# Designed miniproteins, single chains, continued (4), part 51

Each design is a single chain, and the fold is of that chain. pLDDT is the mean over its residues in the fold that is shown.

## One batch from the design tools (miniprotein)

Design m13878
Fold by ESMFold2-Fast:
Structure m13878 (fold): chain A 98 residues (1-98)
Amino acid sequence: KKKNEIKKLAEESIKQLREATDEAIREGVEGRDKLFETGKAQVEKFKEIDSKMGDEVGKALGQGDNEALKSDPVEGIRKAGEIMIEGVKKAAEKFVKE
């Protein structure tokens, strides 16, 4: 069922975003770019399932980018990763129940 696909994609996306966030914290600016590239790739995967779900995940990516620019570099990257991960969780939960 579509719900199982959404759940699996969310679990994979969360794992990739967590790994990218940890790497970005270690690498600084270069890692930040990789984190946002990873987030953008997840948005595209969610859009393939449902364009509206991809838009919800895309909003989280944009919010993460904004926070990364405002905060101390390390804390900004950490917050960006958390925002992206929570965005994926919320989008998946919303669309699994519909």
Scores: mean pLDDT 75

Design m13880
Fold by ESMFold2-Fast:
Structure m13880 (fold): chain A 71 residues (1-71)
Amino acid sequence: MKEVKVTLRFEEDPEDPGTAVDIAVTLAANGDKVHLTIEAPTEEAAQRMADAVRASSYADKITVEAKVLPK
């Protein structure tokens, strides 16, 4: 099992938090352990996306860290 580190940077609040879920799930489904960092313009957006990833079918293989972009 390979560990993959991915950073998703959203300069604007995304239309659909599912974009982060799709990327994380695709990597985890291939048997890799995913360390995902989500950078978003607001704490609410970052937490919303992190929670969506944690609710996914491969959440046990995905470690999510949510960060707010500096102003």
Scores: mean pLDDT 74

Design m13881
Fold by ESMFold2-Fast:
Structure m13881 (fold): chain A 57 residues (1-57)
Amino acid sequence: EVSLSFEDLKELLRRGVESGQVSQEAIERVKEDIEILLERGLISEEEAKELLAILEE
């Protein structure tokens, strides 16, 4: 098992949203986490947009 990468995080979020098991509260928390990661420079604006697009499905 490899440490969670950005690509792994995208796959995990996509699967969670597609399964319908992610609550609205969990989605809001992930959106806040994405904002924090972007502000800290841990992800790019492009990466943040990709993650947000997955959550908006």
Scores: mean pLDDT 73

Design m13882
Fold by ESMFold2-Fast:
Structure m13882 (fold): chain A 85 residues (1-85)
Amino acid sequence: SELKKKAEEKKEKYEELKKKAEELAKEAKKLGKEALEKAKDKKKTEELLKEIEEKRAEYAEAANEAKKAEEEYEKLKKELEEKEK
C-alpha cells in the first residue's frame, strides 16, 4: 500500500526530528549548568549564554519541524484507518 509506505516515511521523519529536538534541549540544559558553575567568570558565561541561545534557536526549529511531521503522520494514519477498515 502506497499510504502505508508514506505513513512509515513520515513516522521515521517525525521520530528523527523529535530525537534531534530532545538532544538539543539536553545540550542546552548542560550548557545552562556550566554557565551557573562558571558564573563568576563573565567572559566564559557570555560565551556559554551565546551557545545556549544558538541551541535554543536550533531546538525551536527542530521542535516546529517535528510537530509538522507529527501532524502529517497522524493525517496519513487516519487515512490508512479509513481506507483499510
Scores: mean pLDDT 80

Design m13883
Fold by ESMFold2-Fast:
Structure m13883 (fold): chain A 56 residues (1-56)
Amino acid sequence: MAEQALAAARAAGTAAAAGAASHELYKQGFMTREGAVRAAGAPTAEEALAAAEAGL
């Protein structure tokens, strides 16, 4: 599930998709709160995805 959420976010190529995936992973218990916040605050899809992966 976690891997699939991040894969879908990469396919979408937007910071919003990466932030949404990170929030979902946080709700499911797979990501830290700080990781989800960093992903949501990232200015680009690339940085948001990197923050999401680091937060796992």
Scores: mean pLDDT 72

Design m13884
Fold by ESMFold2-Fast:
Structure m13884 (fold): chain A 125 residues (1-125)
Amino acid sequence: SLEEFKKKVEELKKKMKEAAEKKDREKLVEIVAEFIQLLYKYLKLPVPSDEQAREIAENLLNNVPRLKELMEKVLPGGSEEEKKELLRNLARAFLTALMGKEPDEELVEITAEFLEAVIEAVEKL
């Protein structure tokens, strides 16, 4: 259920915050990989292997600085609300590409909030 998915994502966000405080990049990769597998399972898509999910997680984390630069160029001096709306739009685009259809708005919110937590975690490394 969406409620169960949301609960598991909240648990991953807490673990991610702890990993960031410890500057544990390896643990952060593991947590993001777990999110990817959880998302694919929720969407009833073929779940990536541990190796595949880890590769996706590494690529996402390595591109966070570029994403931040893009956000600053698109929203120079933008408010926190404008930055969150941009993350929602990015999450919606990503989910639409994965699903082949427009996602539920609550799923977009959950995914965007997770992406925001990933960006915050990488900034603490």
Scores: mean pLDDT 88

Design m13885
Fold by ESMFold2-Fast:
Structure m13885 (fold): chain A 76 residues (1-76)
Amino acid sequence: MDEENRRMREDFLRALPEAQRAIDEARRHLEAGDVEGAREAIRRLEEVARAIPHPGVRDGVLDLVDRLRAELDAAE
């Protein structure tokens, strides 16, 4: 039992470092005023989010994408 949950947890744990890197990159670009770089990093984050098999984690990352996009729109 729980082999499916274990596999899903392993898969999302493998995706987390990539999502974290994309978040850090987006934040760095936003802090530097690099609107184009921030937009690229946000797009990568959304792509990573779509690859996350756990719905709750995926939705959380997508919420971060929406927040970063709102910040980007305010910076333009």
Scores: mean pLDDT 74

Design m13886
Fold by ESMFold2-Fast:
Structure m13886 (fold): chain A 73 residues (1-73)
Amino acid sequence: SEEELEKEIVDAFAAMTLGLLVASGRMTREQAEEAYKLLESLPDEKRIAATKALLRMEGPVTLEDIKKIIEEI
């Protein structure tokens, strides 16, 4: 269904972004795992906005940074 496809795209976008942060050494696997849980609890629109904000960040990314992004969207 369209709803299932949209959800899969949003999930893939978040997962890929966090995976890139871990692969580049900007985030630990443990932090990415907690970040994923925080992002999956959000509505699709907010999850997309938060993931886009993560992609715009430079340097190390912490759970505090992610929580701050979520509060700002």
Scores: mean pLDDT 83

Design m13887
Fold by ESMFold2-Fast:
Structure m13887 (fold): chain A 76 residues (1-76)
Amino acid sequence: SAELDELAQRARDLIQQFVQLLVNDPSAQDEIKAVDKQIADVIHQIVTLDGDRGRAIAQALVEELQQQVAEILRAK
């Protein structure tokens, strides 16, 4: 649905913001935590909105976030 697609895009935008903060300003811990919470909140909305489909999208988003974080940590 359009609503599910919009939430998934919102989550991807937040993941990119989170990655940008980790790379450019890792000392901004309060802002990083705030964005992380927003990602969790959007993923929860996706799962709540559309059971099985929402869970599949949420899993893909969590895997994307984990991959991005792992790449940053490996670069150090």
Scores: mean pLDDT 85

Design m13888
Fold by ESMFold2-Fast:
Structure m13888 (fold): chain A 90 residues (1-90)
Amino acid sequence: SILEGLLLTFITQARISLDQGDLKLAAESFRAAASMAEGVAREVSPEKRKLLEKAAEYFRKAAEAAEKGDMEKAREYLEKGSEYVKKALE
């Protein structure tokens, strides 16, 4: 779906932004990824929906970490959120 494509795009943009030290763009990309994950969650099974809701929670935590300048925590939360997206989408 278009929302799934947007979710993956914002995850990729957040990763690149973190690698480049652009914490503001990383935080914005994480918040966008959380919103897209919540959108995809409405279109999938209840089991997959719970995984995407957890992904959204981790992306919000990643955004907060990036806003505080904590690149290591932002990256950790990005990886956790991405694993939940992978499990939900296979």
Scores: mean pLDDT 90

Design m13889
Fold by ESMFold2-Fast:
Formats: structure tokens, C-alpha cells, sequence
Structure m13889 (fold): chain A 55 residues (1-55)
């Protein structure tokens, strides 16, 4: 479900940012994780963008 992916992305982004990773690097890593999980690159980028907006 898209909402589950959004929550997952938001959580992973928060962890990476708290660990001192830049927003660009964190977003790139989460996009790759979503794509490896079977999400299209386009959808992964949209999910990560929405997650960053909600942070």
C-alpha cells in the first residue's frame, strides 16, 4: 500500500538525517531501497518527496 511505503520512507529518512546524512544522500538511499523492494523509480521518487515534505 502506498501509505505503508510513505511511512517507511519517512521513518528511514528520519533515521538517516539524525545519523548526520545529508538530505540529498538520505533521499537517494531511500529511493534505492524502495526500488529494490519492487517500487518503480518514478514512484519511489514521489514517495520520498512526499515523506520529506511531511518531515
Amino acid sequence: MREELLERAKRDLQLLLEAGMSEEDAAQMVIRELVEAGVSEEEAREIVREALEEL
Scores: mean pLDDT 82

Design m13890
Fold by ESMFold2-Fast:
Structure m13890 (fold): chain A 92 residues (1-92)
Amino acid sequence: SPETIVIELLNSFSELLEKLDAGELSLEEFIARFTAKSEEIAAKYPEYADAIKAATARFVAWLKANPDASREERLTALLEAVIQLYLEMLAK
């Protein structure tokens, strides 16, 4: 379901955001792991794969445009991307 995908994305990425904030991951490493997790979730839900990949690409583009963003700004952008994805999945 769209709800399950949203929960899986948020749970998978919360740990990555914590590691990024702690300095355990570079922004490049975070983007790589985020993209890999998104592709893994898209593979589980092929009916939503295009929407998941598009949302991931938008968030990654935002991260690259805002490399010095705070943790709060990154979390806000992630939540906005996930909300938009949820609405797009419901519209199908």
Scores: mean pLDDT 82

Design m13891
Fold by ESMFold2-Fast:
Structure m13891 (fold): chain A 67 residues (1-67)
Amino acid sequence: SLVDRVVAEIERLAAGAPTATAVQVEEALRAVGVDQSVADRIVARLLESGPTVTLEQARAVIEEVLS
């Protein structure tokens, strides 16, 4: 699924870190080909949680926005 591809790219960019930055999530969304307006909405939602997010938090927001 598109969600699984984005999450896999976030994991790759985070390179073993327990959390990902909003910048890494945005890079993953762009790499997978998510529309910029949708990517901006996901990043805005993640920034509400702080400067870094867990993969679980990132997945939940991506699923909510893309579904």
Scores: mean pLDDT 81

Design m13892
Fold by ESMFold2-Fast:
Structure m13892 (fold): chain A 97 residues (1-97)
Amino acid sequence: MREEALREAEAVLLYLAGKAYLEEGKYEKAIEYYEKAVELAPDTALGAEAYANLAEAYAKLGELEKAREYAERALEIAEANGDEETVRRARELLEEL
């Protein structure tokens, strides 16, 4: 539990860094930080959001196959966690790919 909480805190910081890079259009940097975030918190609500943001970043780079794979993973984890907002976002991403 304590080690999991520490990993979650680190994942949050990595996620926020990735989000900042995504908003700046630095998609490759955003991917680096989101991939680190999902390594620390893969099956969590944060992990689902990070996978959805990976899908968006890959879509912006034109890597539509990877974008689809990450959006599907985001949907799976969000549904498992009951995160209706991330479920909606992941489905919307899949419809636009």
Scores: mean pLDDT 83

Design m13893
Fold by ESMFold2-Fast:
Structure m13893 (fold): chain A 62 residues (1-62)
Amino acid sequence: SLAEKLEEAKRLLDEYLRAVAEGDEEKARELVEEIRELFSTLSDEEAEEVERALVRHAIERL
């Protein structure tokens, strides 16, 4: 479901931000590819919804 994909996207974003904070450039690149793969499974409308939710999630953690 879209809700499950949204929660997975949030987990991947959290791991990406952790990898960046730790200076793990290789892990950060791998996580970017995983996020891209997830987005490739979404329709244009679903991708827009997930993107807005991820931006909100990231801002709330700043």
Scores: mean pLDDT 84

Design m13894
Fold by ESMFold2-Fast:
Structure m13894 (fold): chain A 72 residues (1-72)
Amino acid sequence: MKYLVTASGLSKEQAEEVKKFAEKLGGKANIGEGKENQVVVSGLSEEQAEEVKKFAEKLGGKATVTKIPEKV
């Protein structure tokens, strides 16, 4: 199974740190343009999603984890 993490309430620098951390774990991260420093990360395992969530929350953001079923 893959997981999606949405992180919000981050500064621009914190959003970039979350993106780099997620990409290092093998996830795909997008920073929301025109939104207040929101990062959406996909392609994560359960453990990787928990790590991204903890990292975003440690930076003062809010993170939500969503389960994505694999049909491949």
Scores: mean pLDDT 75

Design m13895
Fold by ESMFold2-Fast:
Structure m13895 (fold): chain A 76 residues (1-76)
Amino acid sequence: MEDELLALPKSPLTREGIRAFSLGKYEEAVELFQKAIEEDPNNAVAYYLLSQALKKLGKTEEAEEYLEKAKELLEK
């Protein structure tokens, strides 16, 4: 399920955010994913990854908001 989430993102900002996340640079990942969303508001992957980065930073309430947005975009 969700094969789209397993594909490498086309957006350079989303890819750079994934690199930052994998290196444990969660604050940088948040900034990069926010920029990816500004560039493409329908980028469900960026919303999902932003929620994961926020969760790593302990910002659970904000993470849940972005996770909900990602789910809405994936169900459309």
Scores: mean pLDDT 78

Design m13896
Fold by ESMFold2-Fast:
Structure m13896 (fold): chain A 91 residues (1-91)
Amino acid sequence: SLEEKLKLLEERKEKLLELADKLGKIGDEKLAKEAKEVIEKAAEEARKYLEAEAAGDEKKAEEYKKKLEELEKKLKEIVKQLIEAAGKSPS
């Protein structure tokens, strides 16, 4: 159901934000903050996409999907940099 999909989206968002915070503490806090901002924006667009899809509004769903895809590309690049920063921390 839509309600179950929205609940899973919120749970996944919370876990991703927690992971970004943990990575920021051992790596780059600025990159972690940027990742969190993109995660929150992506979750909002994903919610709008799911609601539009459930309502049968194909035009709105396509608009939100394209925005989500743009945010996912940005998040992928930030996450790559964040993981590299955390993995290269001198001990």
Scores: mean pLDDT 82

Design m13897
Fold by ESMFold2-Fast:
Structure m13897 (fold): chain A 55 residues (1-55)
Amino acid sequence: MDRLSPLARRVVALLREDPDATQAEIARRLGVSVGAVSRALREALEVAREADAES
């Protein structure tokens, strides 16, 4: 499924390895801004919510 952007997929993968990671730590590890991580997380949550609603 191409529902998630490449950044959103990386953010989700990192959270699966370290669920206690802050948005700032994720941004630092991925070399992006905190705002980009925030948007990627919001995108991932919207996709997850839609999947639950469609099933």
Scores: mean pLDDT 75

Design m13898
Fold by ESMFold2-Fast:
Structure m13898 (fold): chain A 64 residues (1-64)
Amino acid sequence: SAKELKEKFLKFLKEVLEFNEEELKKIEELLEGKDEEFIKKVWLLLHESKNHEEFLEKVEELSK
């Protein structure tokens, strides 16, 4: 489900990539009500991003 994929993704960002609470909150808000395909696209953006700031900017752009 989208909810389970979102929870898994946020946990990965926190535990593996050391995203802080402010960054995680922003990502959670941007993923609210999105489907699994959108969350998968966001996961792919992580591999294309050099740092946390660039990733957040790309997710914000994709969510518009």
Scores: mean pLDDT 83

Design m13899
Fold by ESMFold2-Fast:
Structure m13899 (fold): chain A 94 residues (1-94)
Amino acid sequence: DQARLMIEGARQLVDEAERLLEEGGPREVVTRLLRAAVDALERALSLPVSPEEVEEIARIAERAAELAERAGDDETARRAREVAEEARRRLEEL
């Protein structure tokens, strides 16, 4: 349940970041939302997670990376890619 809540929270943060970026909203808010999303995904991945939850983490992290690159936050983009790669690696072992 904790992992699920973190995954759902991260998805909502990424969805809001995408909306703000499309509307030409402040980059500082977009990057803050994406950092919070990546933090939540890192925590979720450290908890007991099902294969379905790992797949969801990978997809959300991939979206966060793309949005962070568009926002010019290279550090958050790199962290998001690392989360996605770790999630994808775990799926290959399952």
Scores: mean pLDDT 88

Design m13900
Fold by ESMFold2-Fast:
Structure m13900 (fold): chain A 100 residues (1-100)
Amino acid sequence: KRLEELEEKIKKAEEAIKKDPTGEAYRELIEALIELGKLYLEQGKFEEAKELFEKALELAKKLGDKELEAKALEALGELYEKQGKFEKAKELYEEAEKLK
């Protein structure tokens, strides 16, 4: 997917939330943050990916969306696994499974 399109989508979603905070706008933002983070993860940009996944997790928790919270936790798990931090990745995957 195009990096530029996801960055634009994130910016628009953040602006929409400030003017009229809806659950739909938050869900779109969270999904876009996870997608962008996964693109950075594929490029080896671990710090950028981590920031995006952590932001997505925080927003999913505030929204109370367990499905999106699980997706963000799984994305963080994949990031730690790619860094060779298998124990931390396992903890995150177990947290995600509890939400399902």
Scores: mean pLDDT 81

Design m13901
Fold by ESMFold2-Fast:
Structure m13901 (fold): chain A 76 residues (1-76)
Amino acid sequence: LLEEAKEALKKGDIDKAEELAKQNPDNVRILYLLGVAYFEQKDYDKAISYLEKALSLDPNNAATRAALDLVKEEKA
């Protein structure tokens, strides 16, 4: 599952990674990877959305908090 999401993102198939995230909404790692992928595409609104979902499921995750803060700074 996580490897499938990574492979899809590596190929630029973000839609496939989104499908995997929707089918596995509790998978914090896939949500985090989607947040990073959208940030790399400069889609800051979607990046924030996915990172906030990841943070809501794992509020003590320092990496997700740092990524979310970075995306918000770039959007401003």
Scores: mean pLDDT 79

Design m13902
Fold by ESMFold2-Fast:
Structure m13902 (fold): chain A 109 residues (1-109)
Amino acid sequence: SMREELAARAEELLKEGEKYREQGKFEEAIPLYEEALRLYEEALGPDHPKVADALAALAEVYFDMGDYEKAVPLYERALEIYRKALGPDHPKVAEAERNLEAVKSMLGR
């Protein structure tokens, strides 16, 4: 289906963005993660765990760049989606909570 094609393309873009991020190529990674986020939202709706995966990946790039102010709202949205979709005890919730605490610590919050 069209939705399956969009979701598959989003997953491919997310993996490509991860490769650029691992190389420290953050400016190249950002548009790939932003496109993956857009495609997942279109394919699966705004509250799907895959949307949270793309939000967390984008937040992680901003964290690596030292742009903590941009990372916070992305991690907060990802955490909200994970809690609602997967439940509060899911490993992805614990990981997003740790990442949000880390970025808030860098801001002195």
Scores: mean pLDDT 90

Design m13904
Fold by ESMFold2-Fast:
Structure m13904 (fold): chain A 99 residues (1-99)
Amino acid sequence: DFKELLESLLKLTERLLERVEEPLSELERELLAGLLLMISGVLKILASKSEDPEESEFLKELAEMYAEAARALEAGDVEAARRKLEETIKLLKEKIKEL
């Protein structure tokens, strides 16, 4: 169920945001960036398997947002990563309300 997927992603992204709001070591930033890239990769695979064009496009948009947050963390721009995760949470909440 697409709604269940988005609700699970919302909970995960809220936890990731909480961790990014705390002081991060270099190692912690690297690990969080890796997790965000893995989420992005999984979403791209799910998008490629979706028979619904609107679901596929939404998952691709989400995948890019997680990848952008990961790149910000790798660059040491924790504030940019935080803002991107906040934007991702808003987008997820809006889409869930429509389902």
Scores: mean pLDDT 88

Design m13905
Fold by ESMFold2-Fast:
Structure m13905 (fold): chain A 115 residues (1-115)
Amino acid sequence: MKVLHVHALVTEKEIRLSVGVIDEETGELLAPVIEKVIEGPATPETIEEAAKAAREAIERLREEVGEPDRIRISVVTSVSPEVAEELARALEEAAREVAPEAEVTSTVGLLPASL
């Protein structure tokens, strides 16, 4: 079973995206992980840029390994749960747009601010 993972880290300085596909039965990575950094604080504009980057990454991986059975979205933030939830919603919408037959799930986590 092919599971596509979208991981996002949201800080005050950037949104960092990592997109990869794993075979659930073997745990093997089926294609190289696609990474994208969107510089700046989380705003409606940078959230939309992250969603666009996720759409492009999902489409590329679909071309390389075929249709995913599931898409798992994980958003982790040190800034705000509200911002992380907004990004998670945008990423879910993007995933459903490019892979409408895949089961899409999301989780939001908080990281302690480290200084």
Scores: mean pLDDT 82

Design m13906
Fold by ESMFold2-Fast:
Structure m13906 (fold): chain A 100 residues (1-100)
Amino acid sequence: SDALEEIHRLLERLGALVARLPADVAARVTAAIKPHLVAGMNALLAGDAEAAAAHFRAARDAVEAVRAEEAAAGADPETLALLDEIAALLDRMAELARAA
């Protein structure tokens, strides 16, 4: 599936963006999103597009929560921009999951 191939490319890009975060922020993001990414991929492989999209949105919401905490703590603009880009990728994955 073209949509599944694109989701795999976005997962690779997601990993690269997380690796650019400060180590403590990267660890928090990884812990927050990994269960949702695993559940979303399992739902996608089972053919449950709606469940997959919901899980990827839950991952986005978790990143937005980390972003809000980092903004309140006075994090660097680059860190906030990376978190915004990660959230946008997760939204894109949710949209593609419905197309798969």
Scores: mean pLDDT 90

Design m13907
Fold by ESMFold2-Fast:
Structure m13907 (fold): chain A 98 residues (1-98)
Amino acid sequence: MDRRIERAWVAKETGEVLRRMGDAIQEVLEERKKLRELLKEGKITQEEYEEKVEELDEKLRERGRELVEELREAERRAPDLPEAEREALVAELERARA
């Protein structure tokens, strides 16, 4: 039974989910930076800044929950890799060992 194939597939799917999580975090950080600049320029009030930051935190928390669920689903589906894809990966790994 090929723990290595399961790990390779899980690592790929996990990597994609983690990358999307990183992108979501970066987007929120960029929006927070823009809000801080607007506050510093006096274009928004302290109250408006706090409300918008709270909305961004809520959105990030909701997105994080969705991404964690996607990660759990990816881990569950590792054994369900199509037989043809699994055989192709096995053949490639065995060629690398020879």
Scores: mean pLDDT 69

Design m13908
Fold by ESMFold2-Fast:
Structure m13908 (fold): chain A 66 residues (1-66)
Amino acid sequence: MEIQTVDISNLSGAETLQRIMELTGARLSEIESIEKLSETVTKLTFKNGAVAIIDSKTKKLTVINP
């Protein structure tokens, strides 16, 4: 299991999605579920088992690879 945290303060929405794809090794078409954990925190689960957590308040992206 590998956990990576990235600052996304200076990234656009498109750049953030590109970074998620690079870190998960998955395509956006391979998103299994999207969960809103709070008003500012969203969790993406990918078919390859990777998880991306986006916090819009702290501007942090956390990626968990199996």
Scores: mean pLDDT 84

Design m13909
Fold by ESMFold2-Fast:
Structure m13909 (fold): chain A 86 residues (1-86)
Amino acid sequence: SALEEFYKKVQELDDLFLEAKRAIEEGKIEEAKKLLEEFKKKVKELLEFLKENPEVLSKEEQEQLKRTLEGALKKLEEFIKEAEKK
């Protein structure tokens, strides 16, 4: 179902975020940058999926999710920039 596919896509993003954080903590900055680009790609894919499946989330839930994803992306970019200064 579309709802099951949505949960799978969200889990993939959670996994990528955790992998990127671990790479940053380990000082693997190039790996973290690669994971950040993959995270960006998966965010775009999730947002396009929601446009194609408007029954999965209400408009308000979609806007909240978009803000949450934008926040996560910004945090990863900030963590990488801080790690690059060392």
Scores: mean pLDDT 86

Design m13910
Fold by ESMFold2-Fast:
Structure m13910 (fold): chain A 100 residues (1-100)
Amino acid sequence: RLPVRTFRRRVGDTTVTTAVIRLSDDEIEVLMFAETADGSLVAAVRATRVAPGEVEARVTLYGAAPTEAQIAAVVEELRRLLREELGLTVVRVEVTVVRG
């Protein structure tokens, strides 16, 4: 079991805090918190390895009415972090918005 690794970065006007909560050969679980002046949202990410160095990511967003800019910032930081920290290219992203 690896310790939780936390990263914080600004993407445009959005501050994204990312925690890698699980890292295995088959799956990576990431929790992201995206904060703007207009509000905050949480993204739960499950990335599955589909080829060497390649993953498909499923992003579940929890929050009131996430904007396209907030969604884009989350996806951009996810792609950057997986590439730069884990050497993984995201070949597909599926985004789902959950309402209570």
Scores: mean pLDDT 79

Design m13911
Fold by ESMFold2-Fast:
Structure m13911 (fold): chain A 62 residues (1-62)
Amino acid sequence: MEEARRKALEYSRKAAGAIARGDRAAATEYLRQEAEYLEKTGDFETAARARRSADAVAAGEH
């Protein structure tokens, strides 16, 4: 797959792992990185959802 799509998947998996262990700071950062790479692939809808998830995790509402 394209480099940006591969990176989006990589950060998605890292975010899931961080959420599972309760690491809100890492989860928030990985979700933001996922969104940036999704925007580079043109997947703006999924990127917007990842950004909202990052905001929710940062606010403590995972």
Scores: mean pLDDT 80

Design m13912
Fold by ESMFold2-Fast:
Order: structure tokens, then sequence, then C-alpha cells
Structure m13912 (fold): chain A 70 residues (1-70)
């Protein structure tokens, strides 16, 4: 879960072309994710996966994923 979440966050950062300031914020969020509960990690993973799908133009799949999780 943590490693999968980390990989998704890295892909999002690469696709969005984040600034160094934004990359630092993502790294801090990743460190906090390592301390998160399994439930929090699962929700974070779903949100990150949905954002990645949206960035790939797969908005319908992103919406469906979010509706199933929420």
Amino acid sequence: LVEEFRELLREIAEKRGLSEEERKELEEALKEAEKASEEQLKKGLILAKAELLRLEGREEEARELLEKAM
C-alpha cells in the first residue's frame, strides 16, 4: 500500500510538471503516509489513482472509482 501510493504520487508529479516547492510538499505528504493507518492509506491510494486517471484523460473511470470509495 505505502509503496503503491508512493509510485502513484511520483507519476502524478511527473505528469503535472510540479515545481520544486510542490515536489517538497508531495515528499512530506509521502512521509506522513508512511505513518498513516491502513484505512487512511487505502483512501489516499484511491484518491491518487483517481487523479492519475483524470490526468490521463480517463475522467469517467476516475469518477467511478471515487464514487465506489465515497
Scores: mean pLDDT 72

